# Designs tried in a protein design run: designed miniproteins, single chains. Part 52

Each design is a single chain, and the fold is of that chain. pLDDT is the mean over its residues in the fold that is shown.

## One batch from the design tools (miniprotein)

Design m1908
Fold by ESMFold2-Fast:
Structure m1908 (fold): chain A 58 residues (1-58)
Amino acid sequence: MKLSEEEREKLKENLLKAAELYGLPEEVVQQLIEKVERVETEEEAMEVSKEMLRHILS
């Protein structure tokens, strides 16, 4: 499904909070934010979330 701007903004906020809590490198955070800004669908947004989790769980 198409990602709404409100959903995209919430995803960015959640990603930034998680990055701060788990100490993700700034380079990784910037790459993930850029991907969130380019995603068009909820499926793409889920893939960005999974990528973030992979970095946290490493």
Scores: mean pLDDT 78

Design m1909
Fold by ESMFold2-Fast:
Structure m1909 (fold): chain A 61 residues (1-61)
Amino acid sequence: LSEKQLLEAEASLHVMAGTIALKQGDYETAAEHYRKAAELYREAGDEELAAEYEKLAEELE
């Protein structure tokens, strides 16, 4: 796997964790996971996904 693919996989896991927290009403934990996903997508060079999850995290705060 390339470094990019590994970062994207890690970001995906944080998205899943954030979505689970959101469904449980834990908006703070959901926001934290979405912010981590945004950071990982940015490191992977996926600026569009990074911006999307950063915005979603801000909306939950």
Scores: mean pLDDT 84

Design m1911
Fold by ESMFold2-Fast:
Structure m1911 (fold): chain A 57 residues (1-57)
Amino acid sequence: SAELRELAEEFAAAGDELLKQGNRELAAFLYRMAGDIYAALGDHERAAAMYARADEL
């Protein structure tokens, strides 16, 4: 569980970095992956936030 949370946080952070570089497609992919992991952990609020970030791109 802790390892999956860390993975979700890493994917979200990587998405932020790629967005800064202008790679919106890969950033959206990473945000969705983070969202899926948060959803699997039952963290629906963080999952929704990640999906919203991806959908904005």
Scores: mean pLDDT 87

Design m1912
Fold by ESMFold2-Fast:
Structure m1912 (fold): chain A 70 residues (1-70)
Amino acid sequence: MSDEAVEAFSEAAGLALEAKDEKTAELLGKAGEAIQNGDYEKAKEYLEKALKEAKDEEVKEAIKKALENI
């Protein structure tokens, strides 16, 4: 996994917390655990779910960037 994917993921998680989007933040947390375990298929699944749940456009763009770098 590239450093850019980790950075984009961290930005998305931070933005979701700032937006008080608890559901999106939870899904991003699960994606992060999957990434740490090397399960990129599961990480992609959680990121796609987070993208569908996210209501803030800035959070959506950060999640899209993370998906592009996995």
Scores: mean pLDDT 78

Design m1913
Fold by ESMFold2-Fast:
Structure m1913 (fold): chain A 64 residues (1-64)
Amino acid sequence: SAAEELARLLVDQYGVDEETARRAAERAVEAYRRGDLEEAAKLLSEASGMPLERARSLVETVMG
């Protein structure tokens, strides 16, 4: 699923712990499904420390 792909990327590339990554990914997917790309990107950025621009691109790549 998109949430599993996002969580895996957060763990593997950003060193986020598995539970935090899963929660952030699930919340980001829900935000995107509501049409809120900015909130989805913000949730991933806050959980991982990645730049907001990178988080936006990641959400669009996995969900779009």
Scores: mean pLDDT 85

Design m1914
Fold by ESMFold2-Fast:
Structure m1914 (fold): chain A 67 residues (1-67)
Amino acid sequence: MKKEKGKELGRKGQLPSVPLGLTAEEFLALMKEIKAEIKTYNGVKTVSPEAYEKLLEKIGELIAEKE
């Protein structure tokens, strides 16, 4: 486990308040989509900065609609 990458970037780089306002089911479905794409993306298992931004943006949209 490293704390240099991704996780902190998403937290600080994007919105400071992204505490998963979605239901477990909604979030699970969203994670599966982005995760599957990353894992099967050219057969490489790595996280790209674009994926992180996209994920946060999608979550924000879904939360806004729920609220």
Scores: mean pLDDT 52

Design m1915
Fold by ESMFold2-Fast:
Structure m1915 (fold): chain A 58 residues (1-58)
Amino acid sequence: MDKKLAETREKIRKLMAETDKEYAELAKTDPEKAREIVARGVGEILLLVGDLLDEELA
């Protein structure tokens, strides 16, 4: 669990940073696509959290 938690935390951190950069760039030219980038980033984070929880539930 600790290893999975650390891995998930690192992936979430990277996804947040990447999403923020893409959002900032797109928000200037295409706000609608910028919103889609945020939605995708959130979705990826939820999938990682779900994977971690599935390890608990078995």
Scores: mean pLDDT 76

Design m1916
Fold by ESMFold2-Fast:
Structure m1916 (fold): chain A 67 residues (1-67)
Amino acid sequence: SEELRKKLLKLIGEILDLIGDILELERELEKTTDPEEKEKLKKELEELKKKLEEKKKELKELDEKIK
């Protein structure tokens, strides 16, 4: 259905955005020498990775409904 397709495309877009944010933070973490800033970036990365896993689970559930 068109509605299911729109939901799938939106979810894929959200996943791609999260991957982009994770890669950017990983680059910043590699460049960062300050221990306090490193700890902050690590926590932000863990939160984004958790959101990515949740969105990947939603994508799998949606894909299984299409089959």
Scores: mean pLDDT 84

Design m1917
Fold by ESMFold2-Fast:
Structure m1917 (fold): chain A 67 residues (1-67)
Amino acid sequence: LTPEARELLMEEVRLTMEVIKASIDRKIAEKEGDEEKAKEAEKKLEEYAERAQRVDKELKELLEKAK
């Protein structure tokens, strides 16, 4: 792997972890009946998921060109 591909992979991992954390926070807030926290977590989940997809796409394009 090139250093560039490694950095993109690390960013994807970080964003994926944030998505997982936000998903857990949303479920906890829903269980506790905190609608405001649940909505906040949902917004963060969508934002991080979208960013993770963009990084994943760039990484796949980079790896395909390297073959």
Scores: mean pLDDT 79

Design m1918
Fold by ESMFold2-Fast:
Structure m1918 (fold): chain A 61 residues (1-61)
Amino acid sequence: SLREQGLALMAEAGRAYSAGDYAKAAELFEEAARLFEEAGDAESAAAARAMARQYRLLAAA
């Protein structure tokens, strides 16, 4: 399902973050948010977007 694909991207984003690749983590969280939104999961989409914004700021530092 789209929601399961979003969860898989969240896990991949977490691995990118652990590796210090904040830009990749942000991109993966943005993609996960899009999939959650398409699945009708507005809460998970909002959470993923918040993570993406945070990690974009870390990547820019």
Scores: mean pLDDT 86

Design m1919
Fold by ESMFold2-Fast:
Structure m1919 (fold): chain A 82 residues (1-82)
Amino acid sequence: SLEKEVQELKQKYASAYSAYKINEAGVEFNRELAKRAEKEGTPEKAELFRKHEEESRRAAEETRELYEKLKKQYEEAKKKLE
């Protein structure tokens, strides 16, 4: 059923969007932790948080690409339903 395919794509699209937003929040969270560690004079902790910020940024890019791909698939499938 095309209706079932649309619903499945909608769920995948929503999940990818949520993952993307979580990863974006992770970038900001680790950036703030790094700034705090820098102010407190703990450079080792600052370096660790900067590493986590970079990891979250890569994950955000990956989940954004997945989200955009799934969004296009969902929109195309939805149009076929008329």
Scores: mean pLDDT 88

Design m1920
Fold by ESMFold2-Fast:
Structure m1920 (fold): chain A 64 residues (1-64)
Amino acid sequence: VDEAARKAHADRVGKLVRDALIKAGVPQEEADKIAERLKSALEAGNHDEVQKLAEEIARKIAAS
């Protein structure tokens, strides 16, 4: 798998997640931190961390 492609994918997902969290009413600083953690986990191929962050993101969107 191309590492440059993984970084590009992580950047796109991070931006989409950040925007979705902000639109759901999550504070910008919190949304930025979650998006950065997700981006780092995606770049590292850490599937367990990605799954954990996906659950946190879903809960925050549902709670708002």
Scores: mean pLDDT 79

Design m1921
Fold by ESMFold2-Fast:
Structure m1921 (fold): chain A 64 residues (1-64)
Amino acid sequence: TAEIGELGVRLQKLADELRAQGKSPEEIAKALIDLVKEWAERSGAPRYFGADPKNATGPAPAPA
């Protein structure tokens, strides 16, 4: 799909710019992970791709 291609282009461009700025590989990796997480959250993908029943990361409903 077009959305997956757009994510790939953004990741490549971000990594290239950070390397040009002399960022460490660890800083680049963190930035790429953050971009992927943000994209996935906006696309609703975490609900289907990362829904671990033991590690559900999301706002828990108030205990009531």
Scores: mean pLDDT 67

Design m1922
Fold by ESMFold2-Fast:
Structure m1922 (fold): chain A 70 residues (1-70)
Amino acid sequence: MSVLSEKTIETMKELVERARKLVEELNAPPEIQEMVEKGLALTESEDPNDVLKGATLAGKAVMELLKQAE
């Protein structure tokens, strides 16, 4: 199961874009902002594997930001 459709890839790109906006709104440390920017660069790739890596990086950046806010 799980065929990577064009819609799935587009959704992952949207999630990374939202992560970037969230990181900017919360004034995240430069290290966290760099992780999200790297994730965005990966989502520009034609390779679905790179898009998945980008989404994973953005997710980890958001989780680390939330942990540091404690």
Scores: mean pLDDT 77

Design m1923
Fold by ESMFold2-Fast:
Structure m1923 (fold): chain A 86 residues (1-86)
Amino acid sequence: LLAALEAALAALQAALAANPTDALTAALLDALNALGNAAVAAGDVAAAEAVLAALQALQAATSNPALAAQAATNISVLTLKIAAAA
């Protein structure tokens, strides 16, 4: 499951780099959120922290304020989950 999510994430990141769209940014945000939750559930704090860093990068890169706000919310939620799991 994690490997499949990571493969899908890499494909979405490559697609976004080639043709940046809000739809691809939203798909990447959803994939990162799913991967972060899966990492926390697995007790893999290092993987969850890597997802957190990717969410922060996505928030900084997006020009869409709604997607930036969604990324900020996901960052806050994942940060709390990581703290609770550690």
Scores: mean pLDDT 76

Design m1924
Fold by ESMFold2-Fast:
Structure m1924 (fold): chain A 94 residues (1-94)
Amino acid sequence: PSKAGALMRRLVDLVGRLSRALSGYPLVTEVENLLAEAIRNYSMSLTAGADALDRLAQLLERLAQSSTPEQSRLALEAARAAREARDALLAEAA
């Protein structure tokens, strides 16, 4: 897999862990929907995939502000992974 592909897999794993920890949080459903959008667009439209990843990172940062310290750490790690995946995806598009 490409570097972007490896980062996307890490992001999926982190969001999965966060979704289990924050079951019932309204923002978690939005996070899951944006991740699904990023995955769908990853091979179809690099620009749309990068946009979805940026929006996902911003949402994860907002979720971190409303979470416990442990959940906040996980959300911020996921946000960082989303930004790294976005940067790698845009680098592959250039």
Scores: mean pLDDT 78

Design m1925
Fold by ESMFold2-Fast:
Structure m1925 (fold): chain A 58 residues (1-58)
Amino acid sequence: ESKLKEIFEEVLGVNPVGIEDNFFELGGHSLKATKLVSRIRAELGIELPAHFFRSVQF
């Protein structure tokens, strides 16, 4: 969805074409993971646990 892609782009500073690569970067940056979760929750009403990015090694 366009809103989700914009959130990823804004928080991670990468365009949507590299979304899967962004998760690798996010796993190395807990602060960005927390911001991404907060943005998704606020914008889309979707809950995504911050520990998800730390426990899942892509």
Scores: mean pLDDT 55

Design m1926
Fold by ESMFold2-Fast:
Structure m1926 (fold): chain A 57 residues (1-57)
Amino acid sequence: MVTEEEIKEVEKKLEEAEEELRRKEEELSPLEVEILEGMVALLRGILGFLKKKLEEQ
C-alpha cells in the first residue's frame, strides 16, 4: 500500500536531485549530467505512479 509519507520522501529526493543538477551543471561532466537527468526522469515516473496509486485508494 502506497503512503503519503513515501510520496513526500520521493518528492524530496527529486527536488534535491533537480537542485543539484541546476547548481552544479557547469561543474558536471556530460556523463554526470546524463546520469542525474536519468535519475530525475526515473523519480518523476515513480512519483506519478505513486500519486496515482494513492488517489485510487
Scores: mean pLDDT 78

Design m1927
Fold by ESMFold2-Fast:
Structure m1927 (fold): chain A 94 residues (1-94)
Amino acid sequence: MKKEEIKKRAKEVLQRLAELFGLPDEKVQEYLKKIESDNIDEQIEALREALREAGRVLAEKPVPGSGNTGPASDLVAELSELLREFEKLKEEEK
């Protein structure tokens, strides 16, 4: 996936995940700024932080609207995939 496509997808997934999990707006804005910065280290750090926060919410709260974690698990899996794409881009810059 191209860098611009990864950035766009990461922002979309982060916003959907934030809405679903009830993440604080201030934290979401921080993650989005880091992704938009074009600094690969900041982009990776933002996604790792968002994944940790989502993991905390999943452990403590049932996600509304599912008797299973399907939609939440799909978003977390997609964000994890995007994190791996950013890590791959960083490796290619070495």
Scores: mean pLDDT 73

Design m1928
Fold by ESMFold2-Fast:
Structure m1928 (fold): chain A 83 residues (1-83)
Amino acid sequence: SEAEEKVRKLLEEAAELLKKAGEYYLKALEGDEEAKKKAIELLEEVRRLFEEARRIAEEAGDEESARRAELAIEIVEETLKSL
């Protein structure tokens, strides 16, 4: 369905941004303040993408995709709290 395709694209975009955020996160842990700022900005964007994916999946009745997005949001929120 169109909803399934949109969810897939949002999850793919979020995964790409998460990889980038992970690189900045590691530098932030070493005391790089600019990397910390970039990691936070990227993680907040990732959270927004997962929230949109969850919303679309819930509206479409795709309980598995909605649950996966919810778990991903929780991981992103915990990562943000660690910064």
Scores: mean pLDDT 88

Design m1929
Fold by ESMFold2-Fast:
Structure m1929 (fold): chain A 66 residues (1-66)
Amino acid sequence: MAAVRARLEELIARAVAAQRAGDSAATAEAVAELAALAERAGVLDEALARLTEALAAVQAEQAAAA
């Protein structure tokens, strides 16, 4: 569990970094890898909720900085 959680957090961070950089292809790749890992681990809904929360924070941050 701990190793899977660490990898999911790493993939969320990668998606966030790609989103900040405007790299839609890298964002999609990180999301796909996250979904595949989360599905295998049986935590897909939790992982998608965490990803949605993280990306929403990036959007709010970008809006505040603009």
Scores: mean pLDDT 80

Design m1930
Fold by ESMFold2-Fast:
Structure m1930 (fold): chain A 66 residues (1-66)
Amino acid sequence: SLQQAAQLLRQAADYLEQGDDEKARQLAIQAGRLLGLTDGEREALADAMLEHGPAVARHVADVLES
């Protein structure tokens, strides 16, 4: 669901703040899978979050819950 994907993205943001980029990437990929994204789109989402930091992950989560 959108709520579950948003929750995973918020968890990914928390792991990014802790410096656990591997766990953050894993959670972003899982969120993308729940959203029905392709493998390429999931990687793009994860890469954007790692590049731009936890604020982007939280912003995407907020949009999914709006």
Scores: mean pLDDT 85

Design m1931
Fold by ESMFold2-Fast:
Structure m1931 (fold): chain A 91 residues (1-91)
Amino acid sequence: EEKRRRALEAIERARDAVSKAAQESTNLDQQVGLTLIHIQLVLAEEAARRGEYEDAARMAESALTHAQKLNAPQEVIDAIGEAARALREAA
């Protein structure tokens, strides 16, 4: 159960990092992209809370790819990467 707790905490940290980056961004494309990534992480958290860790991991992995293509701040990429890894380990 500890892996699932860590995964949920990692998603929460990733959502916080994305939200902060979106608020601090002065670039419209970055703001829109970060908002969409935030929505993907909310859906991943909902899937994880339902016990659907495989779906949650795929959603977080998709969010990571999106963040990398967007050239999001490294802190955001790292936080999403940790969430995706933790969710995959909990699956």
Scores: mean pLDDT 87

Design m1932
Fold by ESMFold2-Fast:
Structure m1932 (fold): chain A 94 residues (1-94)
Amino acid sequence: AEEYWEEAKKYFEKAREAAEAGDFEKAREYLKLGDEHTQKAVKAYLEAGDYEKAKKVFYEGSALAAEVMSLISNDSEAYRAAAEAARAAAEAAA
């Protein structure tokens, strides 16, 4: 569970770095890997009965994905708002 979430954060950071460098294809590849590892982390926490961590990881992963999308999308304002909302939900879940 924790290992999948650490891997997800690493991929989201690589996605952000690629997006900032203008490599939107590589940013999308890392974003997909971040999402996949976030889903694995959430599933593992749910199976362990840790619903609070599952919920927090889900919303934090959603915020990181939206932040990356804000850098590569024409709808950057909408994705920025989504990231802020997801981050607030993650804090409320903690």
Scores: mean pLDDT 81

Design m1934
Fold by ESMFold2-Fast:
Structure m1934 (fold): chain A 55 residues (1-55)
Amino acid sequence: SMEEEFEKLKEELVKKLKEEGLSDEQIATATRVLDEIYKENPEAGIIMAKWALEE
């Protein structure tokens, strides 16, 4: 499902951000923004998560 795909991408993004040295607060903020995008437009949320992982 899209929700399962999004949660998996979000987990990978959190891992990447921790590896890049971002604080827990910064990671929480980034994931909240991504959650809000997904809530309004699931396809856009998935695309944004994929782009964040690519960069």
Scores: mean pLDDT 84

Design m1935
Fold by ESMFold2-Fast:
Structure m1935 (fold): chain A 88 residues (1-88)
Amino acid sequence: DRKEIMERVLKKLGVLRLSDTEEELEERVNKFTSEEEVEMALNILNTIIDLGYKSILPLLLTILKFLNKKFPSKEIEELIEKVEKLLS
């Protein structure tokens, strides 16, 4: 169950480096349909943030902002703030 959710989320997010356009990232985020998929996406994104590669942070910030627009939550807002502080 959780493994299937992870696979679906990874497939919906795709290869993050390959998609750097805001329109394509918004389309990918719009494929999420459940709270469980969003929770898994946040776990994956938080893991990537913790790897410390600054070059990917603007991409992750864009994804988080689209996620927060469709599925508003305090956890997403906190991750947005964390990424913005890392970019400052």
Scores: mean pLDDT 79

Design m1936
Fold by ESMFold2-Fast:
Structure m1936 (fold): chain A 81 residues (1-81)
Amino acid sequence: SEEELAKELVERLPYIFQEKDPEVQEGKLRGVLELVRKNPEAVKPYAEELIKILQPLTKSKDPRVQEIARELIEVLKELLK
């Protein structure tokens, strides 16, 4: 279900942090953003946890990873309104 998919996403995010190739990490985060945009109601219960998990990526050494992480956090914050 969509809720199971959102939970699976929360469980997979820590592994995206371990990705050392910034291009691959950015691509995976863009996939997460697309999933959040298509399934906002399913993701909303996990939004606060996802924001906490994503915060360190906003300080990534790669500017593209920083930018996508900030965009993803902003979208998640909007779900909590």
Scores: mean pLDDT 79

Design m1937
Fold by ESMFold2-Fast:
Structure m1937 (fold): chain A 99 residues (1-99)
Amino acid sequence: MKVEQSPSSLTVPEGGSATLTRKYSGFKGKVEVSWLQQNADGTVQPPRYGRSKITVDEEKKESYLTLTNLEKEDSATYYAVVTSEDGTLTGQGTTLTVV
């Protein structure tokens, strides 16, 4: 099992948009995807409801987290979490900086 995230880092102005990509391989059956936002203070939370959208391309084995109307509070490291019958893997993270 493998989970890859891209880009490793991204800087975006306030009011902008960012798309974070997760690619997975070697999972059996159906996969469930979630995303976690880790703040600079080490706290972990789901991405902001209403300004985040998760989409999946099952043929490409990719999922996308799209964040819109970015605010400074969205500056964080975002981790993709992929769960299947084989277990759960967390990606390496994408660091987003909103300026």
Scores: mean pLDDT 79

Design m1938
Fold by ESMFold2-Fast:
Structure m1938 (fold): chain A 72 residues (1-72)
Amino acid sequence: AKMPSAEELVRQARELAEKAIEAARAGDLRKAASYLAAVGILAAAASFEGHEEAAEEIRRLLKETEEEIEKI
């Protein structure tokens, strides 16, 4: 088993962020919160693996996604 690359972690985070927005738009705030938590975990994983640029990109994505959900 190989740890995911920086690029793969960012890709997964983007997919989860999109799902969080979709869940929020559908009124499923618990599901949206679960997807946001998963994005945060990916940021921590990227940082732990030494992928700090990817971790910062994922943290920025998380903040932007939270701000978009707050507008719903």
Scores: mean pLDDT 86

Design m1940
Fold by ESMFold2-Fast:
Structure m1940 (fold): chain A 78 residues (1-78)
Amino acid sequence: SISGFTPEQLEELERIAKELEELIKRALAKIKDEKLKEEIKKLAQETIEKLSKAKTVEEIREIAEEFKKKIKEIEKKA
């Protein structure tokens, strides 16, 4: 990896990942529209890719907040 995280930063990443996983699970359980579920899965995949390229905890937090916004937008369509 071009960028390394400290143990403390890795713990923060794990907490954020668990929060996003739970948000995805809740949204997928709540949404009945299969197309919107596919949008959520695609968004999750794109977000994971962005997180893998992040170099700081601040970048990870920003990526997580953008993901949360986009999930809410998809939920509004449901």
Scores: mean pLDDT 78

Design m1941
Fold by ESMFold2-Fast:
Structure m1941 (fold): chain A 59 residues (1-59)
Amino acid sequence: MVELSEEERRVLRLLAQGKTDEEIAKELGISPERVREIIDRVMEKLGLKSREQLRALLR
């Protein structure tokens, strides 16, 4: 099982709720660019090629 950091898990929970990168950034107090970096890192850890595959996995 792939280990996710606390920051990565928080981003994924909000993404699973259908929130945008900007909404996630506001809620977590980080930049939208940082949100994108975290999502890309999680996708790489899970072996996913697209955000759509990630969204399908979460919902």
Scores: mean pLDDT 79

Design m1942
Fold by ESMFold2-Fast:
Structure m1942 (fold): chain A 87 residues (1-87)
Amino acid sequence: KELEEKIEYLKELIKEKEELGLYVGVAKAYLELAKIYKEQGKLEEALKYLEKAIEYAEEAIKKGINPEEAEKIKKEAEELKAEIEKE
């Protein structure tokens, strides 16, 4: 129940932040969503959301929007993606 509520909350948060152009916030929310799906063993969904986290983090870096935080999010997402892909 709590995980399902958190997933719905994060999906709504992503939509709102995307409309506002808050790329770092979007990347961070996708990273959190990916972590939840990974914990549930839903690796395909986790990979999908990790790719989105990387995309939005890269966009933030290109635009100069909180590039240090965006770089940290990108690295964490890339590390998790590599871990899942090795399995």
Scores: mean pLDDT 83

Design m1943
Fold by ESMFold2-Fast:
Structure m1943 (fold): chain A 67 residues (1-67)
Amino acid sequence: SKKEENQKKTKLMNELIELMQKLNEAVEAGDWEKAAEYLEKIRELAKKNPDNEVLALALKYAEELLG
């Protein structure tokens, strides 16, 4: 149902926000090894949810942040 789909998207978005915050914190600290680890976690989350456009855009942003 649309309600269950929206709840699933909200949970994924919250997980993504936490990973993005940790990624930005690692970048600000100059910890590129940790930043790469968080990028890989975001990439895996996007792979598991290929139809989620928010995850796809966040992955693109994270890749550009480290590139």
Scores: mean pLDDT 81

Design m1944
Fold by ESMFold2-Fast:
Structure m1944 (fold): chain A 66 residues (1-66)
Amino acid sequence: SIEEKMQKELLEAWKAGDKEKIAKLIKEYNEYRKKYGDPELLELLREIARKLREIGDEFQAELDAR
């Protein structure tokens, strides 16, 4: 499924620490699902993207505080 493919590709990109690749993958799946898929899944994709960004921002803030 698209969800399984997204999870696998996102996990690989996350392990690589490649935020640009993560953002690109989410954008590509969001565009695909917008054309062919469930609107509810688009909302989930946006939430995943937001959470990944928030985690990165929190880590950066913690490092900057040191």
Scores: mean pLDDT 65

Design m1945
Fold by ESMFold2-Fast:
Order: sequence, then structure tokens, then C-alpha cells
Structure m1945 (fold): chain A 84 residues (1-84)
Amino acid sequence: SAMEEKKREEMRELLRKIKGTTDVDVRIQLAQELLKLAKELNDEEMAQITSELITLLQQVKAGDLSSLRGIQEKIKQLEELLEG
């Protein structure tokens, strides 16, 4: 539907913003907005990966730098799902 296409484009824009910032707090807020849209679309896979991204971002904020590679991998997975 046109509403789903619009929400998918909003999700792509949020992901571009996440990729474009180094501020972990901004990344968490944007990822939470992405999660909300995924849940509104009943996209379980998108919601699960976004939830995992939020967890990794919170771990980095808490000082766990071992989560940095996981963040990049989750961003890549979300990008691949939104390109489809």
C-alpha cells in the first residue's frame, strides 16, 4: 500500500541518519523511531534486528567497545532488508 511504501521510505531515511552520526544518544533515539515503524508494519525481522541494534548501542554507551563491530553488522542487515 502507499502507506507502507511511505513508512519504508521513512525507515530508510532514519537508517541514513543513524549512519550519518557518531553520537550514540542520537543513534539510540533514531533506532527507537525505526523500531516503532517496524512494529507498526508488523515487520518482525526488522523489529528484531533493530531491537538488537538498540541493545548494542546501549552497551557502547555504557563503555563496552567490543559491541562496535556488532553495530555495523546490524546496520548492514537493516540496510539489506530495506533495499529489498
Scores: mean pLDDT 89

